Designed miniproteins, single chains, continued (3). Designs and how they scored, part 66

Each design is a single chain, and the fold is of that chain. pLDDT is the mean over its residues in the fold that is shown.

## One batch from the design tools (miniprotein)

Design m10277
Fold by ESMFold2-Fast:
Structure m10277 (fold): chain A 78 residues (1-78)
Amino acid sequence: SKLEEEVKRDLEEAKEAIERARKEGKEKVVEEIEKAVELAKKAYEEGKLAEASVYLGAPAMLPYIREAIERIERRQRE
């Protein structure tokens, strides 16, 4: 299923977000994302793809998503 592959990619992106947060010294953000990833991995292993997707879309990921959006907006030049 494409959804299964998308959840798998989202898990990989979450791991990249953890590495990024660690480089930025955001220890609390790293902890929150790691917690969400563990919950998502468990749901994925149990075949609960929708539940895994919800965990990966949790608020813990939002700071990185927001920064990505702001970077895109800046590239377009206001």
Scores: mean pLDDT 68

Design m10278
Fold by ESMFold2-Fast:
Structure m10278 (fold): chain A 108 residues (1-108)
Amino acid sequence: SNKEIISLLEKAIELLNQAAKAVKNKDFDEFYKLIDKVKEILEEIKKLSKDPQIIKEIDSALSLLEEAKKKAEEYKRTGDPKILTLTLFLISSAISTLQLIIEKIKRK
């Protein structure tokens, strides 16, 4: 149902906000754990919705989260503050993608 999909999207957004805090605190173990939980929720949404447009937008969010994981690993190697900023930007972009999906569902 649309209400179930919205509830799962809201839970994913909350976990991504926690992931952003973990990155700011340089707690990368917690960050990876939270991202993996979000990925599980997004895969569940893909199974529930079966809407090609929602699936495409969820796949976009999943791609942003995979890039965020790669940037976090790069930051662990380099210590470059610009890479940390990029990691946070990618998380924020994933949150925005999920918020737009909620808005589109609520308008229908």
Scores: mean pLDDT 90

Design m10279
Fold by ESMFold2-Fast:
Structure m10279 (fold): chain A 65 residues (1-65)
Amino acid sequence: MSQDDLDAVLQEIARIVQEAGSPEEAKARIRELLDKAVQEGKLTPEEAESLYRVVERVLDERAAR
């Protein structure tokens, strides 16, 4: 993974969060994005799982407000 690949993934995550109608929709789309990034060699499975856990926690905290 390069910094540019990580930045591209993070920008797409931010876009999905902005466009998704619910936290559940955002989580589903982000999971698909991360799985694709792993398949394309942009992220390792471990990096993708770590990013998903952070996103899931942030979205769950927002939903609990």
Scores: mean pLDDT 78

Design m10280
Fold by ESMFold2-Fast:
Structure m10280 (fold): chain A 80 residues (1-80)
Amino acid sequence: MPSKDQQLADLDQLIARYQAQLAAARAAGDDGGAAELQQVIDHTQAAREAIQRGDLQSYREHVLRSVGASIRYVGLQIDK
């Protein structure tokens, strides 16, 4: 099991990568993709905060919602 500090560092890296993708989507005028990427970022940040509080249930729920938004984002890219 990774340490709490390692889990937080991994989530911070993931958030930074999604923020870069969000900036690219906005620059391309991809409003639908940008909206789904924002949901991924929001839920990933909420999962990070849940880990800091030791709230395992909220962490799991936000991870699942983040994954769902990521799948919808990929679907929007394929349907273009």
Scores: mean pLDDT 82

Design m10281
Fold by ESMFold2-Fast:
Structure m10281 (fold): chain A 111 residues (1-111)
Amino acid sequence: IEELKQQTIEDLEEIIAELEKLLAQETDPQVKELLKKMIKIYKKVIEVIKETEDILFLEATLGSLVMYETAVLHYVKTEFPDRKDLIALIERTIDVVSEQSDRFAKAAEEL
């Protein structure tokens, strides 16, 4: 559990760093606000992961994050279809968080 939590935190911190790098170079005010909101949500998720030992709650938290990311992906593809950098980052993050959710689900079955 601790190794899985730590790996999940590290993966999310890496995504935050990539989002912060994009934000530093961003000129579009709508994209800036989107990036700021995403960074805030990922930081809150990391805090939740650090505070709980409930595997099922961690799985649910990551599942909710995937739903949020999927909605953001749809929004970006619709409003900013030329932002291939941001689309690729969000798609990669969805894959990573989905895999982490599946790993917590598997860990819960071993209880």
Scores: mean pLDDT 85

Design m10282
Fold by ESMFold2-Fast:
Structure m10282 (fold): chain A 64 residues (1-64)
Amino acid sequence: SMEEAKALLKDKIRELIAQGKDTGEIRKAIAEMAKELGLSDQEVEEVIQEVEAELLKQALRELG
């Protein structure tokens, strides 16, 4: 499903961040993966926005 593809992208974004890749490298690698999963560039941007929001939420949870 498309939701499964988006979940795989989120996992990939987390891996690339953990590897210390810069934003441009992360975007390029994810765009290629998303193309193979059948996601548009627009949908990829939506996933990136969601990950950014989730990372902020996690940071706020840890900081109180």
Scores: mean pLDDT 79

Design m10283
Fold by ESMFold2-Fast:
Parts: C-alpha cells; structure tokens; sequence
Structure m10283 (fold): chain A 87 residues (1-87)
C-alpha cells in the first residue's frame, strides 16, 4: 500500500519530470532524478518502483536510461497511480 511518504515522493518526481521536460533539461539529468527517487521508493515500497518501470517499458530497464518519450509516459503513469492509490 502507498504510504504518505510514497505519495509525497511520487508527486515530487512527477513535478521534477514535468519541470525538466518544460525547461529543456537533458533526458539523462531527468533520468538521474528518476533513479534517485526510485531508490528512495525501493527503500520504503519496492513494488511501486518496479511496477512503474514494468508498466512503462514492458520489461526491466534502468531509470537512468529513460528517453524523453518514456519520461513523459512515466509522469502520466505516476499521475494514474496516485489517482488509483496504487491499485
């Protein structure tokens, strides 16, 4: 189940991705921010991090290797996950 900390981390991650994409931040820098947040989520909720990666790409992929289209999809999927409570 999603904790209040997991929700806060996911909201901050979505905002970081959206701001980075809007400001023209390089994909690799945004990907590093994703990786850092997923490591923090893995410490408290590994299934949240794993499900988001699996849902986005249909296979395990390092967050640091996410491209711009994949980052856009990840932000959308984070929004959906927050709305569904991680169901």
Amino acid sequence: SLTARDVALLKNLKKTIERGLASGTPDSIIGKAVQKTLVELSGVSPNVADLQIQALVGLPIPASELSRPQLKLLAKEIETFLKTGGL
Scores: mean pLDDT 70

Design m10284
Fold by ESMFold2-Fast:
Structure m10284 (fold): chain A 107 residues (1-107)
Amino acid sequence: AQRDALLAQAREHLDKAEEYAKKSKDNIEYGKKALEHLRQANELAVQAADAATAPHVGAISTAVGRVERVYKEASKLSPEEASKIIGEEMLKAVETARAHLDAMEAL
């Protein structure tokens, strides 16, 4: 019950991250909001973790870490170029995180 509630909240944050990532190509602030929601989804997945789900949480954390590195490097580019690159990488991270949340729910 507690784990199911945490995973449901993580999924809601992934839905918000996807929504903002799709909008981010025209505005860097949407990219920042998408990253904040990805971080919240990761924190909720960590709270839902046990020994069986630890590899799935690790994969989500790795995907979020990759987006954070891309965000840091892309911030050196023009806002237009940065927001496009960030949006693309965030959508990939959302897809990865959703697959691993689905696997955690199946356990």
Scores: mean pLDDT 84

Design m10285
Fold by ESMFold2-Fast:
Structure m10285 (fold): chain A 82 residues (1-82)
Amino acid sequence: MTKEQLEAETEVALHLMQAALFEKIAENSTDPELRAKYYREAAKHYERAREIAEQAGFDPELVERLRELSEKYRKKAEEIEK
């Protein structure tokens, strides 16, 4: 593995951990504005992980799964703001 690929793997892992944390915070919040905010943060971290994975040449199936997760949490935030 190249230095660049190792750095990309680390960045993807960090963004995935941040996304999971924001998702859990949103799910445990009773405030609709706060829930929407943290679902948007989760979606942004999944999208950032997707961008890095795609740029680093990771498996297309992984890239697509990250895209789906980003869209899922973006839609959850939009539903709350209805």
Scores: mean pLDDT 86

Design m10286
Fold by ESMFold2-Fast:
Structure m10286 (fold): chain A 87 residues (1-87)
Amino acid sequence: KPSVLELREEFRARLARARSVAEVREVIDEMFKRAAELNLSDEELDALTVFAVIELGRLRDAGRISEEEYRALVAHLAARAKELRAQ
């Protein structure tokens, strides 16, 4: 099973290859699906969520996504994290 570190590396690599906001959303969804399968602790999930927000911010700063798209993706990410914590 992949470790949290491997999951973070895969997330970054997939974001680098994403060609659209829809693909970025798929990368986020797959990350949280794998996080659920790994049965991460709340602390590990929080750390992964913070990591993902930082990586999305880097895409915005590089001009790969707009400020509006960044806000929508961060909201989607927060909703996915909340769903996983509620399980």
Scores: mean pLDDT 82

Design m10287
Fold by ESMFold2-Fast:
Structure m10287 (fold): chain A 66 residues (1-66)
Amino acid sequence: SDSVIAAEQAGASGPLSPEGLIALGDAYRASGRTDDASGAYLKAAQLYEEQGKLELAEEARELAKQ
């Protein structure tokens, strides 16, 4: 069962949120830290999947493959 309220609250927590991890991944990629960027995107995907946000999890995995 999905808990969208808990997922939104986690998002508001900044760098520990899936959205914060995507932003961190983008920053790592811009800095040439491709391995760190992929790790951050995969972590975001895992958190989205655990929250039941499967579409966002797939988008994060696609970012990690770049």
Scores: mean pLDDT 73

Design m10288
Fold by ESMFold2-Fast:
Order: C-alpha cells, then structure tokens, then sequence
Structure m10288 (fold): chain A 93 residues (1-93)
C-alpha cells in the first residue's frame, strides 16, 4: 500500500542519513540531502497515482545524483539507497 511504502521510505532515508554521518560526510551536505528527502516525502504523501509517485522518485534521484557528482565519496551510499528504493517501489503494487 501507499502507507506501507511511505513508512519504509522514511526508514530508508533515516538509515541513509545515519550512513552519511558515520562516513564523516560534512553536516551541510547531510542537511542538503535531508531537505531533498523531506520534500520528496511531503510530495509522496500527496501523490494520488503510481505515475505521480514515480515522477517524484525520479525528480529527487536527479537531485541526489547532483550532490553525488560534487562528492564522489557519497556515490556508494547513494547507490545502496537507490537499490533499496527500487525494491520498495516494486513491492507497492
């Protein structure tokens, strides 16, 4: 369900923020990631269709890739996040 997807998404982004902190990523970069994911979460809660959810996911992944391109050390963490997110999307049917 959408509610289950949102709850699992919240867990995934909290886990991702913790991984960034444990990896020694600067707090300003962690704050940028948090803002992107918080906006995505707000948009996901308002989404009325699977197509809208997919658009929201695509939009914030582009923003995360922009951050990763500025700091290659973040790429591994974001790749793991992307993999887990894809699995969550596949389960939401």
Amino acid sequence: SKEEFIEEFKKLYEETLKRLEEAGVPQDKIDEVRKILDEALKNLEKAESFEEIMKIVRDFLVKLEDIASQDPALRKIFEEFYKKLKELVEKMR
Scores: mean pLDDT 81

Design m10289
Fold by ESMFold2-Fast:
Structure m10289 (fold): chain A 66 residues (1-66)
Amino acid sequence: MEELRRRIEELEQRTQKLADEGKYEAASKIASLVREAREALEKGMPEDEVRRIIDQAEKAYEEALA
């Protein structure tokens, strides 16, 4: 669980940097996924489900950089 929290925090920082660079559409999409992952973690959802949401956010971040 601590690993998943760290990954969410890292994605929050990356999302902010995308917004600072003017990539608002990508930043908004990733922010929505990050929020969903945080809510899932707070509700005590299984790690596999939280990890799937984080993986989606990470893929969206990579696509935004390409």
Scores: mean pLDDT 82

Design m10290
Fold by ESMFold2-Fast:
Structure m10290 (fold): chain A 90 residues (1-90)
Amino acid sequence: SPLEERIVKLIEEGREEEARQILQDPSVKLSELVDIRDRAIATLQAQGKQVTIKRDVKDVEPLNIPAETAEKLVALIDEVVYGKQMPVSV
């Protein structure tokens, strides 16, 4: 997806804060974030990396990116997903 490509590029370039800001945009759908996360996990599994998840990811196409980039992508999405699910505080 266009969002996925943008976030991967920003992480690869060391611009993780910009990637976080894009992922936090209210127009970004939770379902799209979950899809990108699943693909990042599939990337780690395809490269033979140990992942600490208890459940298999969906049969999704892995990304052609380094494991370190995929790990950062999962971490950023987890932060953003939890942030979107937190109660609104005044």
Scores: mean pLDDT 71

Design m10291
Fold by ESMFold2-Fast:
Structure m10291 (fold): chain A 95 residues (1-95)
Amino acid sequence: DAEALLRQAEELLRQAADIEPSLRDLARRAGRHLREAVEAAREGRIEEATRHLLEAGRHIQEMLDRSRDPRARQLLRQAGALGEEAVRRAIEAAR
């Protein structure tokens, strides 16, 4: 479900930040925006959910641009995909 996908995305962001501690603040911000996107989606606030998802994606892209570790980059790509799917599932469940 959306909650399980969100938790997986947050864990992958955390793992990427553990590999590259310089990414920790961006990972925390990305995770917060993903959580806010899922909560907004659950409440039917689709425009707010979309804004938070775009902000999360921006932070994940910045982490990808900064990252020098191929494992961290793979975790970040997976986190982005799972986070996007979590928001999509939350939007569908709210209909």
Scores: mean pLDDT 90

Design m10292
Fold by ESMFold2-Fast:
Structure m10292 (fold): chain A 61 residues (1-61)
Amino acid sequence: SSMLEEVEKLLEEYLAAKDGKAKFEVLLRIQEIMEKASPEEKAEIQKLLAEADKKYLESLA
């Protein structure tokens, strides 16, 4: 739960970031969390990433 809460906060930082370097740094932190996550946690993180990606794509339309 605390790990998923951290990922959700990082995704909010990702969407709020104005430059590519800041976005990349957030993604690296998410990757580090995923490396230590269980298979079930990885599946939940992937869902959060997909939701954030959809929001980003909608903002471009």
Scores: mean pLDDT 79

Design m10293
Fold by ESMFold2-Fast:
Structure m10293 (fold): chain A 98 residues (1-98)
Amino acid sequence: SEAALAAGLGAGVTGISAGVAKVSGEGEGAEAALEAARKASEAARLGEKGSKEEAKRGAREAAEAGRKAEEVGKDSPGTQAAGRAAENGARAAEEAAE
């Protein structure tokens, strides 16, 4: 589904942005963003398999990790963008679980 693809792309963007932030010396924010990307990707995969409850739970966890990445990386535009991408990916994953 398009929602599942959007969730996967969101996780990918988050990973790339987190990598850039880590290279810039923002380790804690980058690690949080990578965790958010991983959770968003897993939620999308569960949604594709039709596990609605598991996908929704994973999406909520990914959104929480994304918010934490934004909080930790307040001074990093890259980490904040990664956190927002993870939240968007989580939302798309929850929609895919419909």
Scores: mean pLDDT 70

Design m10294
Fold by ESMFold2-Fast:
Structure m10294 (fold): chain A 78 residues (1-78)
Amino acid sequence: DEEERELLLRIAREALESEDPEKVKEEAVRRLAEELTELYMATLENPSEEKRKEILEKLEVQVRGQLELAIEEVKKEL
């Protein structure tokens, strides 16, 4: 949790320093959601591609929300 928070804040700073913050944010969301989806799928007894897609979509929403909050937090420091 603490390590995840620090990672999100680091990505938020990188996004704000980039020429295209939204692109950096969306690329990070996709990468993190895919990694988290694979970790979750590894815990399932009977994983399926349909379930993988469902989990990926939910995690993309979750990660995007967390990263947007991190970006707002970093913006307040500027």
Scores: mean pLDDT 81

Design m10295
Fold by ESMFold2-Fast:
Structure m10295 (fold): chain A 89 residues (1-89)
Amino acid sequence: MLAEALRELAARTPNEEARRHLEEAAEHVEKAEEAEAKGDYEAAIEHYDEAIEHLQEALSLASGQDALDIAALLTGVAARRAALKSKLA
């Protein structure tokens, strides 16, 4: 699950500010997944947008392998958002 992967990354991230952003991103992904399960795709997209903002902030604070891991999760969240937006069109 994307939220679980974000929490695992946050737990091993040494930068406190990046960790905070990863934890916020995980919370928004969880809320997005809950909204998606209820069929509320607009609410899910709003929460994925918030998660993307926090992931971009975490990525700006990271380097090396952590930056690559954050970029991979950001790509996953963005792909899920795009898929939901396609369902609304």
Scores: mean pLDDT 86

Design m10296
Fold by ESMFold2-Fast:
Structure m10296 (fold): chain A 81 residues (1-81)
Amino acid sequence: SMEDVRERVEEIVREAEERLEEVRRKSIAQGWSLDEFEKRVLAVVHEAMERLDAIPGITEELRREAVARLARRARELIEEY
């Protein structure tokens, strides 16, 4: 159902946000350069996009909203670095 699709999208976004926080924690602990940090952040976003694209019945609108949310969080993390 569409509710199941929405729940799966939210799950993927939530997991990606948790991975972004882990990348941030590791960057602090390891002293990564901005370039390395950005590379790791973008990898999380790209993996999430691939997972979203694998959801049967995902709408263009749901995909766009999820990607926009992840892109916004990634941008904030990179700008705060």
Scores: mean pLDDT 88

Design m10297
Fold by ESMFold2-Fast:
Structure m10297 (fold): chain A 82 residues (1-82)
Amino acid sequence: EIAELADRYIWSPRLRERVLEAVERARREGPEDPSFGVADVAIAVAKTTYSTGTTLDGIAAEPGSRATGAQLRDLGIVGEDE
């Protein structure tokens, strides 16, 4: 599901790859919770890049977003170069 959402809404192949890698990593290392946190990160990234091409800093500025800049960096999704 998350991989399909990333493919549809994330146009940058590099960003898509990072999101998918983070999902795989969380599934392997994280809790058994179904897509907890990582799915929210993937969706938030897709939405911000879709609306304005905004950098991932835009996600960190969104109140109520579960994907903060620090969280995205921790997952290895975000760098300065997106």
Scores: mean pLDDT 49

Design m10298
Fold by ESMFold2-Fast:
Structure m10298 (fold): chain A 108 residues (1-108)
Amino acid sequence: SDKIKKEVEKMTEEAISRLGEAIQRGDEKEMEDIMKELTKRYIELINASSKENLKELMRQIADGLERIRKAVREMTDALGDEEMKQLFDKQVEEVQKEIAEEVQKKQK
């Protein structure tokens, strides 16, 4: 759906912008809060989605997370902030785990 794609793209761009500001400040708590908010919004979209739209939504979420991961990696590498990079990687793993659990529940 064009609507799903546009919503996920908007969420992705907003997340990249907010994460960039937090990372530039070295604000680990704000980075974690942004990632938790993003996870919650993804779960809300998954729960609101029909089974027919779920595959498309999951693809759009995966693409969005990859764009976020790439952008953050470039920022943390440029700053030499290995601790922020490691914390962000753990947050991405938590996001992926929570999304997988929610999708599994919806498929039963």
Scores: mean pLDDT 86

Design m10299
Fold by ESMFold2-Fast:
Structure m10299 (fold): chain A 60 residues (1-60)
Amino acid sequence: ASATRAELQAHARSLGTTVSDAYIDALLAATERDRYLALGLLEREWRDSGHAPHLPVPRP
């Protein structure tokens, strides 16, 4: 099933984080809108960031 921007935003919110539209669009392009891969990659990057409140994590 194809992932949507709204679905990824809702999932991020359920984890306690927010995501930019640009990040979601890049994620959807990289995963060819595969729901399983897109959600899994989002969760992985959130965990790897130490549960960042926003993705992508801005680095100074």
Scores: mean pLDDT 76

Design m10300
Fold by ESMFold2-Fast:
Structure m10300 (fold): chain A 68 residues (1-68)
Amino acid sequence: SAADRAAVDRFLEWAKRELIEHASELSLEEQEKALENLKNMLVREYPELAEYIEERAEEILEELKETI
């Protein structure tokens, strides 16, 4: 549903901001692990959006690589 997608987008944008904010305190490996854990949680809660969640998580991961 549109509400579920909005919830997923909100969680992913929050996670992205948190990981970027703490980039100096976390290694890239730790950031990737944190994002993977959030992705797995979201897929369990919103299985109908699994492909969308994985696509958005991949976009965030690429942005994290640029902040190394």
Scores: mean pLDDT 80

Design m10301
Fold by ESMFold2-Fast:
Structure m10301 (fold): chain A 84 residues (1-84)
Amino acid sequence: MHSEEAIELARQGKLQEAIEQVRKALDEDPNNLEAAHVVLFHIIEQEIMFPSEEEHEKVMKEALEYLRNKDYQGLIDLAQKLLE
């Protein structure tokens, strides 16, 4: 599947399934970086390569902030930017 198609599917409801899977984990630990990674993976459906562990952590923290604020458009925009 192309990354653009995965992002479109996320907008059509696939993101809701990913969020439901991690919602309990985020309720227990709002700093759960693994939960953010799972959601981004469901949007992109491809391996995300980061140049460093610091950049990976930074992106995951940004994704967590969008998830905590229920800003799913911001999360999708972040995923789209990672595909550049």
Scores: mean pLDDT 64

Design m10302
Fold by ESMFold2-Fast:
Structure m10302 (fold): chain A 73 residues (1-73)
Amino acid sequence: SFDDLLAEAYKYALTFPLTPSQLRIVISNFEKARNATKVDMDKVKEAVEKLKNSKDPSEVIEATKELEKAAHS
């Protein structure tokens, strides 16, 4: 469930025209979430929904930051 949500969100994030620096931020946030020892599944779902509703790269980055906060070490 959690791994499936992360994989789905990651695929959506990569559909955006991210600059190299923005792509590094997005990848870093997903790697932090993937390696999380503490997961708030309700907040993860909210962050994933926010990412899917993103209209531009800056909103994608913001959603991935919320994802990292929802799933952390």
Scores: mean pLDDT 82

Design m10303
Fold by ESMFold2-Fast:
Structure m10303 (fold): chain A 76 residues (1-76)
Amino acid sequence: KRDERETAQLVAAYAVRSIGDNIDDPDADTLVQGIVEAALELAKRGKMDQALALVDQLETEYGKADAAAATRAQIA
């Protein structure tokens, strides 16, 4: 479980970073979906702060407000 939580956190952080550099890439939607799944996994592992930070970043930095809102609703 500990390793799983760390892996989810690292994957989420790396995916967010990758999207930030390629925001206009047509594959960005696929990466966003991956980040949403990672945020949900982080929340399930008790990393609520990390999950909510990812959701906030999707909304504020990457302009994916709909995905962020849907993920936030699932976490709450």
Scores: mean pLDDT 67

Design m10304
Fold by ESMFold2-Fast:
Structure m10304 (fold): chain A 71 residues (1-71)
Amino acid sequence: VDELLKMAEELEREAQNEIARLQAETNALAARSSPAEAQKILQQAQDQIETLENSANRLVSGLREKAEALK
């Protein structure tokens, strides 16, 4: 049970770190790009962030449900 909860927490942290990294890199690229290019870069980053959030949420929920079932 505790191992599954730890895995869920680590996945959440990894997802948050990856999102933060993507945001920082995207902002840096956008800052040195033209306005039109910046808009495209930000849009692509938004799509990637949503994909990561959805994947992480599914995995975390699955691990938490397994932890509950083992109680």
Scores: mean pLDDT 80

Design m10305
Fold by ESMFold2-Fast:
Structure m10305 (fold): chain A 82 residues (1-82)
Amino acid sequence: SAAKEVIERLRKLSEEHPEAEGALSTIAHSLEDAASLGDEALAKAAEHGAKHAKEFLLSAGAPEEIGEEASRLLKELAEALK
């Protein structure tokens, strides 16, 4: 599923960028929880993440490029769920 692919990519970014691990894991866990509730909840979580993930990751000390990549992945997921 699109959600599984995005969650897996977020976890891989977490492995490559230990400074962002906590923030990326929080985003991935939120998507997993939302996915268990259904497509509407998952779409809302992805849309929220697309808007806020970059700022959240930057506040956690992640490089800007990681914030941009996470935001892009979440935006693509939100679009796929329409």
Scores: mean pLDDT 84

Design m10306
Fold by ESMFold2-Fast:
Structure m10306 (fold): chain A 72 residues (1-72)
Amino acid sequence: RLSLEEAIALLKRLLAASPFLGSARGGRILEQVLQRFGPDNLFDVTRAQLQALPGVGPAAADELLAALRALR
């Protein structure tokens, strides 16, 4: 479980790791992931789960996974 402060810090690091997540599209995808899986499960989400989200194609899923790996 992330506090609001921890969630903001995570978002800043994700934006620094990937210009994609700074875009309107990338931001909407990240918001969907946080709403569906929660912040505690963010690093455990699979590519298949990401592609099951509305508007998330293979390229967008790969970009998000790359940004998340950069933060590990």
Scores: mean pLDDT 71

Design m10307
Fold by ESMFold2-Fast:
Structure m10307 (fold): chain A 92 residues (1-92)
Amino acid sequence: MVKYPSEDDIRQMIDDMSMYDPIMKQLINEILPDDIADKNIKKLSEHIGKITKTDLKQKGLSQSQIDDLTKYTVDLFEKEIKKKIDDLKKKA
């Protein structure tokens, strides 16, 4: 039995990792001034995909479960991070 993250779970993850993960913090900061947000969002998504795959492998999930959950998590992450960056740009 596998747990799929909700949109709220992904938003919490983005907020927490933006404070504590140096790669996430750097890439988020670089999105705002350069207007190359799509490229940096792709790099963030790749980073989240690697973390998710590693975590799921450590939990002993099957390869198909790892692939499905990783894709689902990355797709939700891309959607939520784009919203967060758009909100930050509106406030600037």
Scores: mean pLDDT 70

Design m10308
Fold by ESMFold2-Fast:
Structure m10308 (fold): chain A 94 residues (1-94)
Amino acid sequence: KKVEEAEKELEERISEVSEKSLENAEQLARMIILAKENPEEMRKLAREVLSKVANLNEEEVEKFVKLIQEEIKKDPVLVEIAKIILKKIKEKKK
């Protein structure tokens, strides 16, 4: 079935990516969920992750936070997708 196939393909793809890529995807998914549920915590997480991983300053991080918040307002399905991705990543990590 299409739904079962899509979930299998996502699970297989998650298994094929590197651990670092999975950690980055997990953090991004958390940021998307928090942008809807708790924007202040999203900012804290973005500063911690993006300053260290992408070497972004605080102004660049705030711009990123605003862009994510605007995208979520345009397409709320992004939060649902982020929750599915986060669940699949956690299942792989235990």
Scores: mean pLDDT 70

Design m10309
Fold by ESMFold2-Fast:
Structure m10309 (fold): chain A 64 residues (1-64)
Amino acid sequence: MTPEEKIEKLRKMVEDKAPLVDIAVELANFASELGIPMDEISRLVRLTTVDPEEAVKELEKLAK
């Protein structure tokens, strides 16, 4: 799956109101594959439980 397809999958999970745990796991796995530092991944996972849409936007910015 390309980075673009992975981000679209995360956006669709947020739109479909998937469980926050599922979104957080998928987001953390993708962030790890992108080489994002563990501290930043932890921050994004926490953000996912409060605002999953913003967490996906932050990940997209980091993926550029």
Scores: mean pLDDT 81

Design m10310
Fold by ESMFold2-Fast:
Structure m10310 (fold): chain A 74 residues (1-74)
Amino acid sequence: RILSKEEIEEIVKKAYETIKSIADENNLSKEQLVQLLEGWGKLELEHFKKEGYPEENIKYLEEVIKKEIEKARK
């Protein structure tokens, strides 16, 4: 199945909210939060490739992940 841009954005948003909640609860630094987001992003990209999602979905997922990580750095 091809995912819409909205579906990909929602996946990343939910993951960010969950990871941020865990980081805040455990008093993690901004650097540690970014490291967790980068780790999750790498795993999710590998998951999309393994599940056979089209290259367009994988590229958009990578773009949205990078954008969210840059927001977390600020």
Scores: mean pLDDT 84

Design m10311
Fold by ESMFold2-Fast:
Structure m10311 (fold): chain A 80 residues (1-80)
Amino acid sequence: PLEKAIEHLDEAAQAARNGDLATAAEHFRKASEYLKEAGFPDLAEQAEGVARWVDSGGLTPEQAAQAANALKRAAELAAK
């Protein structure tokens, strides 16, 4: 499940860089589900929060991509 979360965070970053914030938000939600399944509920809540901010227009594409990359690094570090 952790590997799937990281995959969805990569997809969120790519969608955000392409300006497709709706697709980015969907990938953040999928990442949240997989992070929760992997045993990282705090990271899952952060990913869900980012998805809500994207949906509300609260994040630019650049900020959404940066959030995805930060969550990826946090998940990779937590797996150690």
Scores: mean pLDDT 85

